# Ledger of designs, part 82: designed miniproteins, single chains, continued (3)

Each design is a single chain, and the fold is of that chain. pLDDT is the mean over its residues in the fold that is shown.

## One batch from the design tools (miniprotein)

Design m10828
Fold by ESMFold2-Fast:
Structure m10828 (fold): chain A 109 residues (1-109)
Amino acid sequence: MQDEFDAFLAKLTEASALVKRGLELYKKGDYIKAGKEFERAGQIFLDLGFYFFAAVAYSLSGDAYYEGGDYDKAIEEYRKSRDLFSRDPSGARLAAYMEEEIKRVEEEK
């Protein structure tokens, strides 16, 4: 149990560090790198079963790719976020918001 918990905390710490790095890259205008760091964080949260945190990380990845001009990648990440928010009725508003962001980006292409 302790070794499993230590491995869990190590992965959670890694995902948190990736989010922090993504935010710093985003603030510096390095949007494509920020998008990649958020996407990696989302995958770790997903692997840990933290679907809400995964959805948020993919949403941030979509925002970063959009600001970086990679509209196809932005739509891909927003779709991942939408699908994760859609897994729980409590996420319905956030899923709807992601769907609106997808449509907005598609109209700007």
Scores: mean pLDDT 89

Design m10829
Fold by ESMFold2-Fast:
Structure m10829 (fold): chain A 58 residues (1-58)
Amino acid sequence: NPALLEAIEAIPDERVRRVLLLVYELDLGKASAQTVLDEAKRHGLDINDVLVLKAELD
């Protein structure tokens, strides 16, 4: 969904935006689940909260 990419890019929190971009890439088969989990952990984000936010933007 191209509209989802625009919505993610509009997020002012760079940390949240980076993790959501990786979740978007995971859905396209361009990233691994482990890469997403590692990036979320690096930024101190709960992956479940990130996935809920992605679902809300879609």
Scores: mean pLDDT 79

Design m10830
Fold by ESMFold2-Fast:
Structure m10830 (fold): chain A 73 residues (1-73)
Amino acid sequence: SMKEAVDYMQEGARHLRLGLEALKAGDRQRAIDHAEASIKYYRKAIEVSTNPLLIKAARNGIELAEALIDRAK
């Protein structure tokens, strides 16, 4: 459903924000954990959505989370 996809997008965005905050605080492992959780939720949003704009936004979120993992390594 659209609500389910939106809920997954919100969780993905929340984890991405928390991961960036963790990286800024010097907690690299916590940054990676949140970035991995962000990717998981954005992937779930893609699986339950047929909306091209939402799918594009989720893919952009995954790219940002992957970049965060690379920065935290």
Scores: mean pLDDT 92

Design m10831
Fold by ESMFold2-Fast:
Structure m10831 (fold): chain A 77 residues (1-77)
Amino acid sequence: SPLDEFLARVEEVLKKVLSEKDYAIFTRYLENARAGKVTEADKKEVEEVYNRLSSEQKEALQKALEEVADEVRAKLA
């Protein structure tokens, strides 16, 4: 489905920008969110990971996610 393709692209971006450990944390959070099992501890852990990212990593992540979102919007239009 288009949603599955979008999520796969998001995971590719996260893997490219984040460390292996931080990527695993974000991927686990997304899986738990899809299952309706996300906890406040999971949210805090993801927030702490994001806050630890360098300005360069935050900028790269934001830019790549915006590019993926633009691709999905164009495909759905």
Scores: mean pLDDT 75

Design m10832
Fold by ESMFold2-Fast:
Structure m10832 (fold): chain A 66 residues (1-66)
Amino acid sequence: HHMEELVRKAREAIAEIARKAGFSDETVELARTDPGAAVRALGARPDGEKIIEELVKKLQEIDAEG
């Protein structure tokens, strides 16, 4: 249960950041179906470094909460 919950929250965090950054609904959906491809899409933008930093911070918070 705990691992599945953390994975779900991680995918939701990727989708949330993609939405905030103005990505297409297709890229937001990738966070649910192929999170690796979603993260690569986020990083490919000119502001990708900042987007990935925000994502990493959210993922660290999710992991730290247990």
Scores: mean pLDDT 77

Design m10833
Fold by ESMFold2-Fast:
Structure m10833 (fold): chain A 73 residues (1-73)
Amino acid sequence: SKMEEVAAEIDEVLAELRALIAAITDPERRAAAEAALRELEAGKEAAVAANDLEELENVLDAARAALALLRAA
């Protein structure tokens, strides 16, 4: 289903975020990034539970934006 496809893409982006966050040596920057990751994980879970494809796609966009920002740092 489209929900499963979008959820799988989010999981891939979140896995890359987790790897990049683990490499952050500054504890304040790492804590902020970990908090942002938790919000994305919670958003994904909420959208899946609500069967809300539009919100799930919003979470994917937010996760991709977070990944791009972290890669640029």
Scores: mean pLDDT 89

Design m10834
Fold by ESMFold2-Fast:
Structure m10834 (fold): chain A 64 residues (1-64)
Amino acid sequence: GPSAAELAAQYTGYTLNAIGGVTDLMLSGVLPPGSTAEEAAELRPELKEYIKKAEEYKKKLDSL
């Protein structure tokens, strides 16, 4: 199975993609400052996948 390092890399990658997506929407003026990741995901559905994947990999890390 995947190593702890591989799981951590995936968790970090998806978390950064989610943060990047939220930041992009705020900098473009589409999303107001202080909005949640869930609100950003309503505007960009792919962010829901990034959040879900981050949570899945975090759970796998926590189970090691």
Scores: mean pLDDT 81

Design m10835
Fold by ESMFold2-Fast:
Structure m10835 (fold): chain A 116 residues (1-116)
Amino acid sequence: ARERLWAALESAARLAALTLVLARDMSEEERRELARQTAGAVRGLLDAARRGVAGAEQPIEMSDAPAEREAEALVARQPVVAVLRAAAAFAEELGVDEAAAVLREAAALAERLAAE
């Protein structure tokens, strides 16, 4: 349902925000690996929501760790679409084209659902 897809996109935005925060202190190779992992997790969340898996509508809970707190503050201030697009650009700049494509498709889906 639309609500499950939106909840999955909100969770994807939280993962994307956390990725952007954590990447600041990483090497280029660690950033590339993080981009791949984030795209895989985002794909998994959207696939689970589309399949109607129980609990797919539940948001990802973040801890009080500094990076997770900063990521939560970012998603509270920015639209889901903007956060996902920023993560896609991050993956593109690293040359991880497959990860960038997944994040761009998630952002496009969020834009379509927000417009309805």
Scores: mean pLDDT 79

Design m10836
Fold by ESMFold2-Fast:
Structure m10836 (fold): chain A 74 residues (1-74)
Amino acid sequence: GLFTDSVGLTTTGNARRDLIADIELLLKELGVDLPVGDVYDVALRIIKERGKRLQDLSGEERLEIAREAIEELL
């Protein structure tokens, strides 16, 4: 096409935003009141332990890690 899809192709903030949104959604669904920041920090630790990077996670892996982070803080 005449235009390039260069708007927002890769942003460092997107993967972090998506993980935070997943955490917030899961906390509401589980009926648990935990600090999102603490859950996010635990999720980053789990990602590192798995030898992965946040940007390399699939949607299903991201949700699984968010759930594990919440369970670890319970």
Scores: mean pLDDT 74

Design m10837
Fold by ESMFold2-Fast:
Structure m10837 (fold): chain A 72 residues (1-72)
Amino acid sequence: SLLEEARRAQAITDEVFRKLAEKAKKEGKPVSLDEFLDALIEAYRRAGLDRFAAQVEKVKENIEKIKEELKK
């Protein structure tokens, strides 16, 4: 069901954030929003959550539009 997929997506989001936070601490480098979104898209696709991956891709597109507006 969509609700079960949403629960899995939440668990995957938490896992991706935790792994990136660990990487940032280990390497002494901040994690960018773009790096987080890309990792999240990959994790969702590996789990077969293609609808959730597409939603994150749309969020990334919207963020790029905001960045372009800020350059004006």
Scores: mean pLDDT 83

Design m10838
Fold by ESMFold2-Fast:
Structure m10838 (fold): chain A 76 residues (1-76)
Amino acid sequence: MTEEEKEKLKAFIKKVAENTYKVLIYLGADPETAKKKAEEIYNKALEAIDNGMTPEEVLKLISEEVLKAIKEVIEK
């Protein structure tokens, strides 16, 4: 993965984390819980990029973590 591809992927991940925060708040999560879950998604994605995962692998990881966060909020 090129440095330009990494920068674009990081920018996309940041938007996904920000949007996840907003969705969790809309679903009734408290701001502290929503922020923590969004930060966890962002940090896991950054770690995956730093560990040399492909864009496809990173996107799959983000999708799984977002779905998990939404389910945890809805179930409580």
Scores: mean pLDDT 82

Design m10839
Fold by ESMFold2-Fast:
Structure m10839 (fold): chain A 75 residues (1-75)
Amino acid sequence: SLREKIRELVKKLEELAKNNDPSKIPEVTKLAQEIFKLVEEDPSLTLEERIEIRKIVMDALTKLGKELVKQRLAK
């Protein structure tokens, strides 16, 4: 189901983001785009579920982006 695919991709995205490694930004960004596309294709998702998925994805990208900036400023 679309819901199961979304769940698996979100877990994969969180796993890639967990070590705060900015080299993973391209892969995390690609997963984010795929997740958002599937979320739009699944009419069974509630507004609250859509907001929560978006929050998880955007929080991961923001955290990685902040780490990238931190590493650039340290050099």
Scores: mean pLDDT 84

Design m10840
Fold by ESMFold2-Fast:
Structure m10840 (fold): chain A 69 residues (1-69)
Amino acid sequence: SLALDRPAMVVVAPSPDTTDEELEELVRRVEAIMREGGSAGVTLLPVRREDEEEAIRRAREINERRDRE
């Protein structure tokens, strides 16, 4: 059941030099942490470099909203 008022964490992984393989490895690490840690809801954003700035802005806005409430 999804009974959370907000996501636990939003992660934007890409840098201008981030490869798809590096992004896949990061996803695997996040999944492992979620499985072992029992954390309920880490969201990883698989974004392209061209969408990076917009994705970062949105992730920051979401995280700021979480911190306010």
Scores: mean pLDDT 56

Design m10841
Fold by ESMFold2-Fast:
Structure m10841 (fold): chain A 79 residues (1-79)
Amino acid sequence: SSMLRKVFEEADEAVKEIQRAVDLTVEMNEELRRLKEKGWDEAIKHFREKAEQAKSDPGLSASYEEHAKAAEELKKEEE
């Protein structure tokens, strides 16, 4: 039925969206790890600047903002 087909299509799109979010999280975690070697302030600045540059993609911008917050919290833990 058309209703069942729509449900399957929406489920497939949700799976693709989750996969994209996972891939972005992995990439950002690798950037955070690399930037930590230059100090937490550089990592925070980098992710804040990336969030501003990505403002046309709210999901990507939000992911960069969360990584900036994670860097701020990790800096507090190491103090």
Scores: mean pLDDT 74

Design m10842
Fold by ESMFold2-Fast:
Structure m10842 (fold): chain A 107 residues (1-107)
Amino acid sequence: SLKEKIKELLKKIYEILEETFKKVKEAIENGASKEEIKKIILEGYEKINELGTKLSELVEEANDPELAELVKKFAEKVFEFFDALENEDFEKAEKSLEELKKIIEET
């Protein structure tokens, strides 16, 4: 179903966020420069941007206002996650990941 395709795409985005979080955390633990950390975050953004375009198309095709609202909430939490990573607020980034996982489970 279209809803299942959207849910799988949300899961793929979530996996990229988890990988980005892990890479940023490991880079900081290894004394990486602010520029190296920014590069890791940017690479995560670029991967998600392509998936986000596809997600937007599928949500529009679904014409389901409740599903559209869940995906909008998911997108807002993705931005909150990246903002937290850029500010080295790992507690907020981890909380954003937990909230993102919950949205996927509710989808």
Scores: mean pLDDT 86

Design m10843
Fold by ESMFold2-Fast:
Structure m10843 (fold): chain A 62 residues (1-62)
Amino acid sequence: EVETVPGGVLRKGASREEVLAVNERTIDALRAKRPDITDEEYARIREQVRLGLDGLAALEAA
């Protein structure tokens, strides 16, 4: 059973690893629906998500 949809339905309290995994699946699904968007654009989206999670983790640790 999959409880994730493109656009970011995520459970509360998800770990960084879980959030990254969900985002990877969401990006993969988006690539299937948006072939017009290049791999470079999807790489940018992945990078932004990782940077956001890194920032959030730093704030949580502080």
Scores: mean pLDDT 65

Design m10844
Fold by ESMFold2-Fast:
Structure m10844 (fold): chain A 87 residues (1-87)
Amino acid sequence: SVLEEIEAEIERYREALETLIESLLADPSLSPQQVLRYVELWLRHARREFLAWVREKYGDDEELIAYAERLAEEMARELLERTRALA
């Protein structure tokens, strides 16, 4: 289904971002504030790319876009909370 495709796509972004966060946290040259700034930047880029993908593939379906935005917000919140706890 369309919803399953959207959920699979956001999960690919989550996995890539989790790997990135682990790499940033493991870098001894980065301060906690630098790690947080990089994570926030990558989350904004991932959200933009993900939403653009949804719009390109499914058009301006307001309900699907709203659903995709909620998924992106939840992912960003969870990853930022995790980064702050570990940084």
Scores: mean pLDDT 87

Design m10845
Fold by ESMFold2-Fast:
Structure m10845 (fold): chain A 75 residues (1-75)
Amino acid sequence: SVLSEVGKRLERLAREGRPREEIIELLREALKDESLSEGEKIQLIEMLRRLGAELSKEEEELLEKARKKQEERMK
């Protein structure tokens, strides 16, 4: 899955002592993958928030849409 691949890449960057900005870039590149589930989109954007990244308007809109679609599927 995209999240599994991202997780492995994050571990590698952490081991190499890479700066937080590179981790943020990795997460933003992962968000461009159109095969992401709504849950995966939510998790990636929440990871960006936890890292202290400023969300773009597009990222905020993506999060809102993903949450609404996931909520509708759970009903």
Scores: mean pLDDT 76

Design m10846
Fold by ESMFold2-Fast:
Structure m10846 (fold): chain A 70 residues (1-70)
Amino acid sequence: SYIVLDVRAENLKPGESAEREAELEEGDLKAKVRERAVAGETTITVERRAEATVNGEEYSFEGRLVVPRP
Protein backbone atom coordinates (compact mmCIF):
# COMPACT_ATOMS: atom_id res chain seq x y z
CA SER A 1 0.00 0.00 0.00
CA TYR A 2 1.00 3.66 -0.22
CA ILE A 3 1.60 3.87 3.54
CA VAL A 4 3.78 0.75 3.57
CA LEU A 5 5.85 2.15 0.69
CA ASP A 6 6.32 5.47 2.52
CA VAL A 7 7.41 3.76 5.76
CA ARG A 8 9.91 1.54 3.94
CA ALA A 9 11.27 4.35 1.74
CA GLU A 10 11.75 6.73 4.70
CA ASN A 11 14.44 4.44 6.17
CA LEU A 12 16.69 4.48 3.05
CA LYS A 13 19.94 6.47 3.02
CA PRO A 14 21.39 8.03 -0.18
CA GLY A 15 22.55 5.27 -2.53
CA GLU A 16 20.40 2.58 -0.87
CA SER A 17 17.62 0.61 -2.50
CA ALA A 18 14.98 -1.88 -1.38
CA GLU A 19 12.93 -4.36 -3.40
CA ARG A 20 9.86 -6.37 -2.43
CA GLU A 21 8.04 -9.06 -4.35
CA ALA A 22 4.86 -10.95 -3.51
CA GLU A 23 2.91 -13.62 -5.36
CA LEU A 24 -0.62 -14.79 -4.60
CA GLU A 25 -2.45 -17.78 -6.10
CA GLU A 26 -5.96 -18.61 -4.90
CA GLY A 27 -8.50 -20.43 -7.08
CA ASP A 28 -8.84 -18.47 -10.33
CA LEU A 29 -6.73 -15.57 -9.05
CA LYS A 30 -3.00 -15.23 -9.70
CA ALA A 31 -1.24 -11.97 -8.81
CA LYS A 32 2.36 -10.76 -8.71
CA VAL A 33 3.43 -7.43 -7.21
CA ARG A 34 6.92 -5.96 -7.35
CA GLU A 35 7.96 -2.76 -5.55
CA ARG A 36 11.31 -0.98 -5.74
CA ALA A 37 12.45 2.04 -3.76
CA VAL A 38 15.68 3.89 -4.64
CA ALA A 39 17.08 6.72 -2.50
CA GLY A 40 18.91 9.59 -4.19
CA GLU A 41 20.56 12.55 -2.52
CA THR A 42 17.40 14.71 -2.52
CA THR A 43 14.58 12.33 -3.50
CA ILE A 44 13.30 8.80 -3.04
CA THR A 45 11.82 7.10 -6.12
CA VAL A 46 9.30 4.29 -5.61
CA GLU A 47 8.17 2.11 -8.52
CA ARG A 48 5.35 -0.45 -8.29
CA ARG A 49 4.45 -3.05 -10.90
CA ALA A 50 1.49 -5.36 -10.49
CA GLU A 51 0.26 -8.15 -12.76
CA ALA A 52 -2.87 -10.20 -12.14
CA THR A 53 -4.75 -12.96 -13.96
CA VAL A 54 -8.40 -13.55 -13.07
CA ASN A 55 -10.45 -16.15 -14.97
CA GLY A 56 -7.92 -16.05 -17.82
CA GLU A 57 -8.03 -12.24 -18.17
CA GLU A 58 -4.78 -10.33 -17.65
CA TYR A 59 -4.52 -7.02 -15.77
CA SER A 60 -1.44 -4.87 -15.24
CA PHE A 61 -0.62 -1.73 -13.32
CA GLU A 62 2.54 0.36 -13.16
CA GLY A 63 3.05 3.41 -10.97
CA ARG A 64 5.89 5.70 -9.98
CA LEU A 65 6.12 8.04 -6.99
CA VAL A 66 8.92 10.53 -6.31
CA VAL A 67 9.10 12.08 -2.83
CA PRO A 68 11.57 14.47 -1.16
CA ARG A 69 13.98 12.92 1.32
CA PRO A 70 13.23 13.97 4.92
Scores: mean pLDDT 69

Design m10847
Fold by ESMFold2-Fast:
Structure m10847 (fold): chain A 79 residues (1-79)
Amino acid sequence: SKLEEAREKLREAVRNYFRARKAGDQEGYDKALQEIVKAANELASLVSDEEMAKLIREATVEAYRELGDEERAQRFAAG
């Protein structure tokens, strides 16, 4: 569905953002930020503000875990 596609785009963009940031990849960082904005704008028409906040939180937790930063992942998940 359009919702599932937009959610996956947001998740992937957040992962790419944190990977580029850790690697010092400025071009990848800038591209990922643009992709986050695009995905968030698409989702804003499909979900509530509360659901959007939840999706961003979950994507950020997953990104930290993929990078081996379990302490930040746990702190972010706890709120």
Scores: mean pLDDT 83

Design m10848
Fold by ESMFold2-Fast:
Structure m10848 (fold): chain A 72 residues (1-72)
Amino acid sequence: MTPADQLARLEAARPAFLAEAAKRGEKAVELAERVYDAQVELLRRLEAGEPLERVEALAREREAELERLLAE
């Protein structure tokens, strides 16, 4: 599976993903949107030919941001 294939699958799944989050309230939707946006960003960078090591570093940074949001 290429990054482009993964991105297309994420985009197709977005409505269902957000609808499921909406059942849990506004904070769940906000978290779901941030998770989705982070995944899309990382896949678009991979599709653009950025080095895997750079994208992995960004993934760790986004994971830390999401962990902080969950701790609030």
Scores: mean pLDDT 77

Design m10849
Fold by ESMFold2-Fast:
Structure m10849 (fold): chain A 81 residues (1-81)
Amino acid sequence: SELEELVEKAIAAVEAGDPERAAEYAGKVAELMGEDPEAVARAVRALAEQGHPRAAVAFIRGVAEGGLEAGERAAVRAVLA
């Protein structure tokens, strides 16, 4: 599916150390989920740039599963270990 493809690309970009590409794909995931793409893209970029790539990945997966709130909860859990 388009959602699965975009999630995979966003995560691959985080793992490759490319916050801008990760933010772009995460924004597209947000659009498909009916969420604010700018807000999601900004959050992913910030998490990746600030050295929280696992939280960025958790955020992307959470958004794809249950929207922005689910992404935020997943990212917080990842940061807290």
Scores: mean pLDDT 88

Design m10850
Fold by ESMFold2-Fast:
Structure m10850 (fold): chain A 91 residues (1-91)
Amino acid sequence: MKELLEEAERANAEGLELYAKALEAEAAGKYKEAAEYLRKAAELVLRTAELVAELYRSQGKDELAQEVLDKAKELVEKLLERAKELEAKAK
């Protein structure tokens, strides 16, 4: 339980760092690099959600686990759409 939470906290922190790097790259006109950082941040959003969902399932809270995964999928779709927009600008 504690180990899953600590791993989720680390994944979340890494995801936030990558998202910040994406914003910095976009501000600098480095659209390809910004898109790459957003894609990596999206992977960590999913990883964090999977770890949190596993934590909820270990407590018998399957509905909460599914809600966390559904919300993460929505956020990932938005991040990937933004990455595609930035990739188009880089061409």
Scores: mean pLDDT 86

Design m10851
Fold by ESMFold2-Fast:
Structure m10851 (fold): chain A 93 residues (1-93)
Amino acid sequence: MLTLQPIELTRRADGTLEVRVTVELSEPQPRLDVVVVGRADRLLPAIAETVENSEPRTVTFVHRFGRAEDLKSVTVAASTPLGTLERRADVPR
């Protein structure tokens, strides 16, 4: 089973946004792909992380978006051969 926990967002004083993504795997997977996409009034580049030969475990990814005062939401997709789960979180003001 693949489980994607709620996205944790933290605004930093320097205008960056820290995104914490936690994925739980109940079974070994040949790969785990995590894609993080920020949405503002403009498109931001997607950030992708890949873990190969994943054992059953909890994996936490932390990413920081640069100057993100206009960032409105973050979408995360976690994919394995078992399927894809997606979550979205709105950026707090």
Scores: mean pLDDT 71

Design m10852
Fold by ESMFold2-Fast:
Structure m10852 (fold): chain A 73 residues (1-73)
Amino acid sequence: MELKEKILEALRPVLEATVGQEISDAALKAAREAPLDEIINAVVDQMKAGGASDEEVAVTEIALAVILSIERK
């Protein structure tokens, strides 16, 4: 799945910087088996749990929603 792979590749460094390597690795492993929507929700949930600001969460959610829109178009 090309879109899912691109999202996971793009999210890896962001997740490592935001929630740390251990949480990032676990999230990316789970994401491989999850549909795209669950990946978006998991990233947002992890960021909130990790203490990310509402702004950081919103930016990430919007970016992922834009990528999903490209898939539909």
Scores: mean pLDDT 66

Design m10853
Fold by ESMFold2-Fast:
Structure m10853 (fold): chain A 60 residues (1-60)
Amino acid sequence: PEEELARRLQAQLEAMRAAGGDLEFVTPSSDEERDALLEQQRADFAAGKRVRRAILEPPP
């Protein structure tokens, strides 16, 4: 299911972060933009594309 793909993607990004991997950090302008970026990132991961961006929480 898509939840397993999301968990694997999250685990991969956390492992890269913990290993000192050079991740691009993206700060969205809104919660809606963050959700859209996360959805696109999960779709890319499911399609076997490389994922190198950590999507952060938007500023208050």
Scores: mean pLDDT 71

Design m10854
Fold by ESMFold2-Fast:
Structure m10854 (fold): chain A 93 residues (1-93)
Amino acid sequence: MKELEETKKEAEEKYREARELWERVDALLQAGEDASETAREAVEASFEAAGLYLQSGAMYQYMGDEELAKEYFEKAREMRARALEAQRRLAAQ
């Protein structure tokens, strides 16, 4: 239980970090500046957040909380999909 609470807190913190980095990417692009470095940082933070959400979902599943497990797995999938798409665009440049 303590591990789950810590993992959830870390996931929320990484999600906030990724969101702030994506906001910086948007600001840099709007200013006509190169956002590649910040975008790579946002991708990394997004993958870390997704991993923590997957871990939280697995813990809920182990405890038999299928509803919360699904919610956390869906959050992880969304973050990972966004990160992969951004990573592909960065690699194509």
Scores: mean pLDDT 81

Design m10855
Fold by ESMFold2-Fast:
Structure m10855 (fold): chain A 67 residues (1-67)
Amino acid sequence: SKIEITDELKLDMAIVLNVEKKKRKLSLEEIRELVAWAIENPEETKKFAKENATEEDIKEAKEIINE
């Protein structure tokens, strides 16, 4: 795929995954579907992160992407 995954999109994806995992346990298939959706819909992913993430969710996501 020629879709460029920016550091901002990586952070937004990590935030979305963190928020959704706190609501319920995600299967590997559900995680893959969510990641695919986020890559295909970067603006919606950014919007979701802004509307649903707490300061703690953002901090946790930053720790994940920094390895």
Scores: mean pLDDT 76

Design m10856
Fold by ESMFold2-Fast:
Parts: C-alpha cells; sequence; structure tokens
Structure m10856 (fold): chain A 96 residues (1-96)
C-alpha cells in the first residue's frame, strides 16, 4: 500500500534503529502488542537523539495515518513540532 511505502521512506530518512523500525511496522500492521514490545526494547537502550528521531517518526506516522498527510508534509510538521517543544513553544499553536 502507499502508506507502507511512505512509512519505509520515513524510516530510511530518519535512520531509525532496528527496534524502532520494527515497532512502527508492527503498529502499521495493527499488531499493537508487538509494537509495544519493540518500543519498550528501544526505549531501554536508546540515546536521546534516537528517542528524538522516534518522536518525530511517531508524529509523522500519526499525521499520515489519521490526517492523510503525504510523507514530506507529515515529516516537516513533525520536525517543527519537536523543535518548537524543545524551544519552549506551545506545539498546539502550530496547528491553529
Amino acid sequence: SELEEQLEKLIEHLELPEDAKKALRAALAGDNEKAEEYLKKFLANSTEEQKRKLKIALLAYAAMVHSGMDYEKALELAEKKVEAEENGLDSEELEK
């Protein structure tokens, strides 16, 4: 499906670690139990930069799945939201 292709582009662009890749793929397949298992493994062994990249990936994934955003727009919005939050800005203002 197009959504699977867009997710693989997102994973490749962000260079996500294996457990993060497996978590996102399981979530897209509807396997929430496997997604949570891989996410837990990722969080136990990840750096702050890797956690930041997963946060961007999860926000972009949500925008693609729930709002029908294309990959590039979803990624740009996710990156801006994470950067705004890091700078103490209200991320909700970016959606108004």
Scores: mean pLDDT 79

Design m10857
Fold by ESMFold2-Fast:
Structure m10857 (fold): chain A 69 residues (1-69)
Amino acid sequence: SGSELIDQIIEQFRQQLAQLTAQRDPQGLLQLAQQIDQFIQLYSKSLTPEQIQELTQLAQEARAAAAAL
């Protein structure tokens, strides 16, 4: 479907979250959360509600991981 590119980008954000968490990089995690927020802002009209929820959860997880360090 036409959402394949968006699904790939979400997968890349998941990989970055896992990597930055493993590296214990709080600044990188906060920057990732900001990048995800910006992606939602720019592409909200092209995102499904489910994709917005997944991205919002990833941004929350990145901020929580940063706060736990």
Scores: mean pLDDT 88

Design m10858
Fold by ESMFold2-Fast:
Structure m10858 (fold): chain A 90 residues (1-90)
Amino acid sequence: SAAALKKAEEINKETLKEIEELIEKGEYKEAIIKMMEGAAKILKILGKDELAEELEKLLKEGKVYDPTKNKTVPLEEAAKLLEEKKEAAA
């Protein structure tokens, strides 16, 4: 449990840094992909392999889960929303 949490924290820290760099470069689609990949890795470490595999499958199909809408959306739609959010914050 403690060892799993430590690994999850390390992956989360590295993933967030990579996401921030991609967003700074305007690579929103790549940022969403990295976010989903990081989430799947953390889920596997926490023993949630089925959920991790579901996220990986959705990503391969060009889809991601949007928790704010409680639904699956196209990767391109998620990337566009992230771009719009950054523009609104600038």
Scores: mean pLDDT 81

Design m10859
Fold by ESMFold2-Fast:
Structure m10859 (fold): chain A 99 residues (1-99)
Amino acid sequence: SVKELAEKMIAELEALVRELMEALRAGAPEEEIEELKERIIEKAKEMLELTIETNKEKAKEEYGEEEAEKLVERAKELKPKLIKELEENLLQELEEILA
C-alpha cells in the first residue's frame, strides 16, 4: 500500500539522518558528510513525488478529473521551490546539531 511505502521511506530517511549524526559526532571527513546530506535530500525528493501522486487520486474524487489535473500541474511547478525549502530545512537541522 501507499501507506506502507511512505512508512518505509520515512524509516530510510530516519536511518540516513541517524547515520549523519553519528558521522558528525565521530568527526568524519567533510566529503562523507556531504555524501550523506545528498542521500537525505534524494530520499526527501522521492517522498515528495509519492505525496504528489497519492494526492492526485484523492483530488480526482473530490474535485473531478479536470481540476485535479490543474492542481497536480501547479504542484509540479512548485516542486523545485519545495525541494529548495527541504534542502534549507535540512541545513538548518545540521546547524542545530553542530551548535
Scores: mean pLDDT 75

Design m10860
Fold by ESMFold2-Fast:
Structure m10860 (fold): chain A 113 residues (1-113)
Amino acid sequence: DERRRREAELVREATREIQRAIEEGAERAKELDPEKSEEIRKLAEEGIKRIEDTADGGIAAGASAEDIMAALAATVDLFAAELKEAVPSVSEIADETARRSREIAAEAAARAR
């Protein structure tokens, strides 16, 4: 219906913004720790894929935008935790990326309701 289509559009836009935040964070992290560039790249690619899969799965299941945004926030937290464990030198960038992603998710959830 119209409401579901609008919510799906909001989710997809928020998902793209979160993926961009992860990409930007990864680039800054690689600049800070070039020796870990490959590991950072791999973790970012895995995180981006999880974000996409989570959003698509939620939309397919008919979940609310609020529920999908909560799931995306949890997925980004997992990415940030994995990045900090693998590359402690970029922990501040990981935390910043998670914070920005949570802000994007919160804004999308608010717009849906």
Scores: mean pLDDT 87

Design m10861
Fold by ESMFold2-Fast:
Structure m10861 (fold): chain A 95 residues (1-95)
Amino acid sequence: SLKELQEKIAKEILEISDKILEIVNETLEKNGNRENKEGLELAAKKVAEYLLELGIITEEEAEKLIELGKKGDWESFQDLVNEALEKYREKKLKE
């Protein structure tokens, strides 16, 4: 059962990661390239809203993601998303 739980959680995280990538790519395609700060801000906002809806991040973490998007600090944005997904994985393994 633990192995099956680990495999299920890994699949869920992969699906979430794929959806994040889809949101970013679609938003940047419609609102300009990665050099467009407005496109990056909008992508960050949509990713934050998605993760908040799933209960993966807190409202405070969502605000931080949006601020990183506004600054164009995509490296710190990716780091925060990865940290949130790892915490979510650990939480699901404890359920």
Scores: mean pLDDT 81

Design m10862
Fold by ESMFold2-Fast:
Structure m10862 (fold): chain A 93 residues (1-93)
Amino acid sequence: SDEELLERVIAALLKELEELTKIWDSLSEEEQKQALETLKGEIEKILSYLPKELHPKFVEAVLPKLEELLKKIKDPELQEMVKEIIELLKKSL
């Protein structure tokens, strides 16, 4: 079902975000940039195939974890990258 697809997608992305947040301070700046670029691409792909009616539930689940990651970032350039991902999610509504 579409609900089962949503649950699997949310679970996978939340796990990825939790792992990224946990290891964030151990990553180089180059690895941090690559991780955020990969994350943006993954979110864009999910939004492209997930039914539009399910976007609000997806956004509601994912936004708090992105905001948690943003709080750990001190680099203004990397903060802007996460803010761009947050805006991408908000514009999908």
Scores: mean pLDDT 88

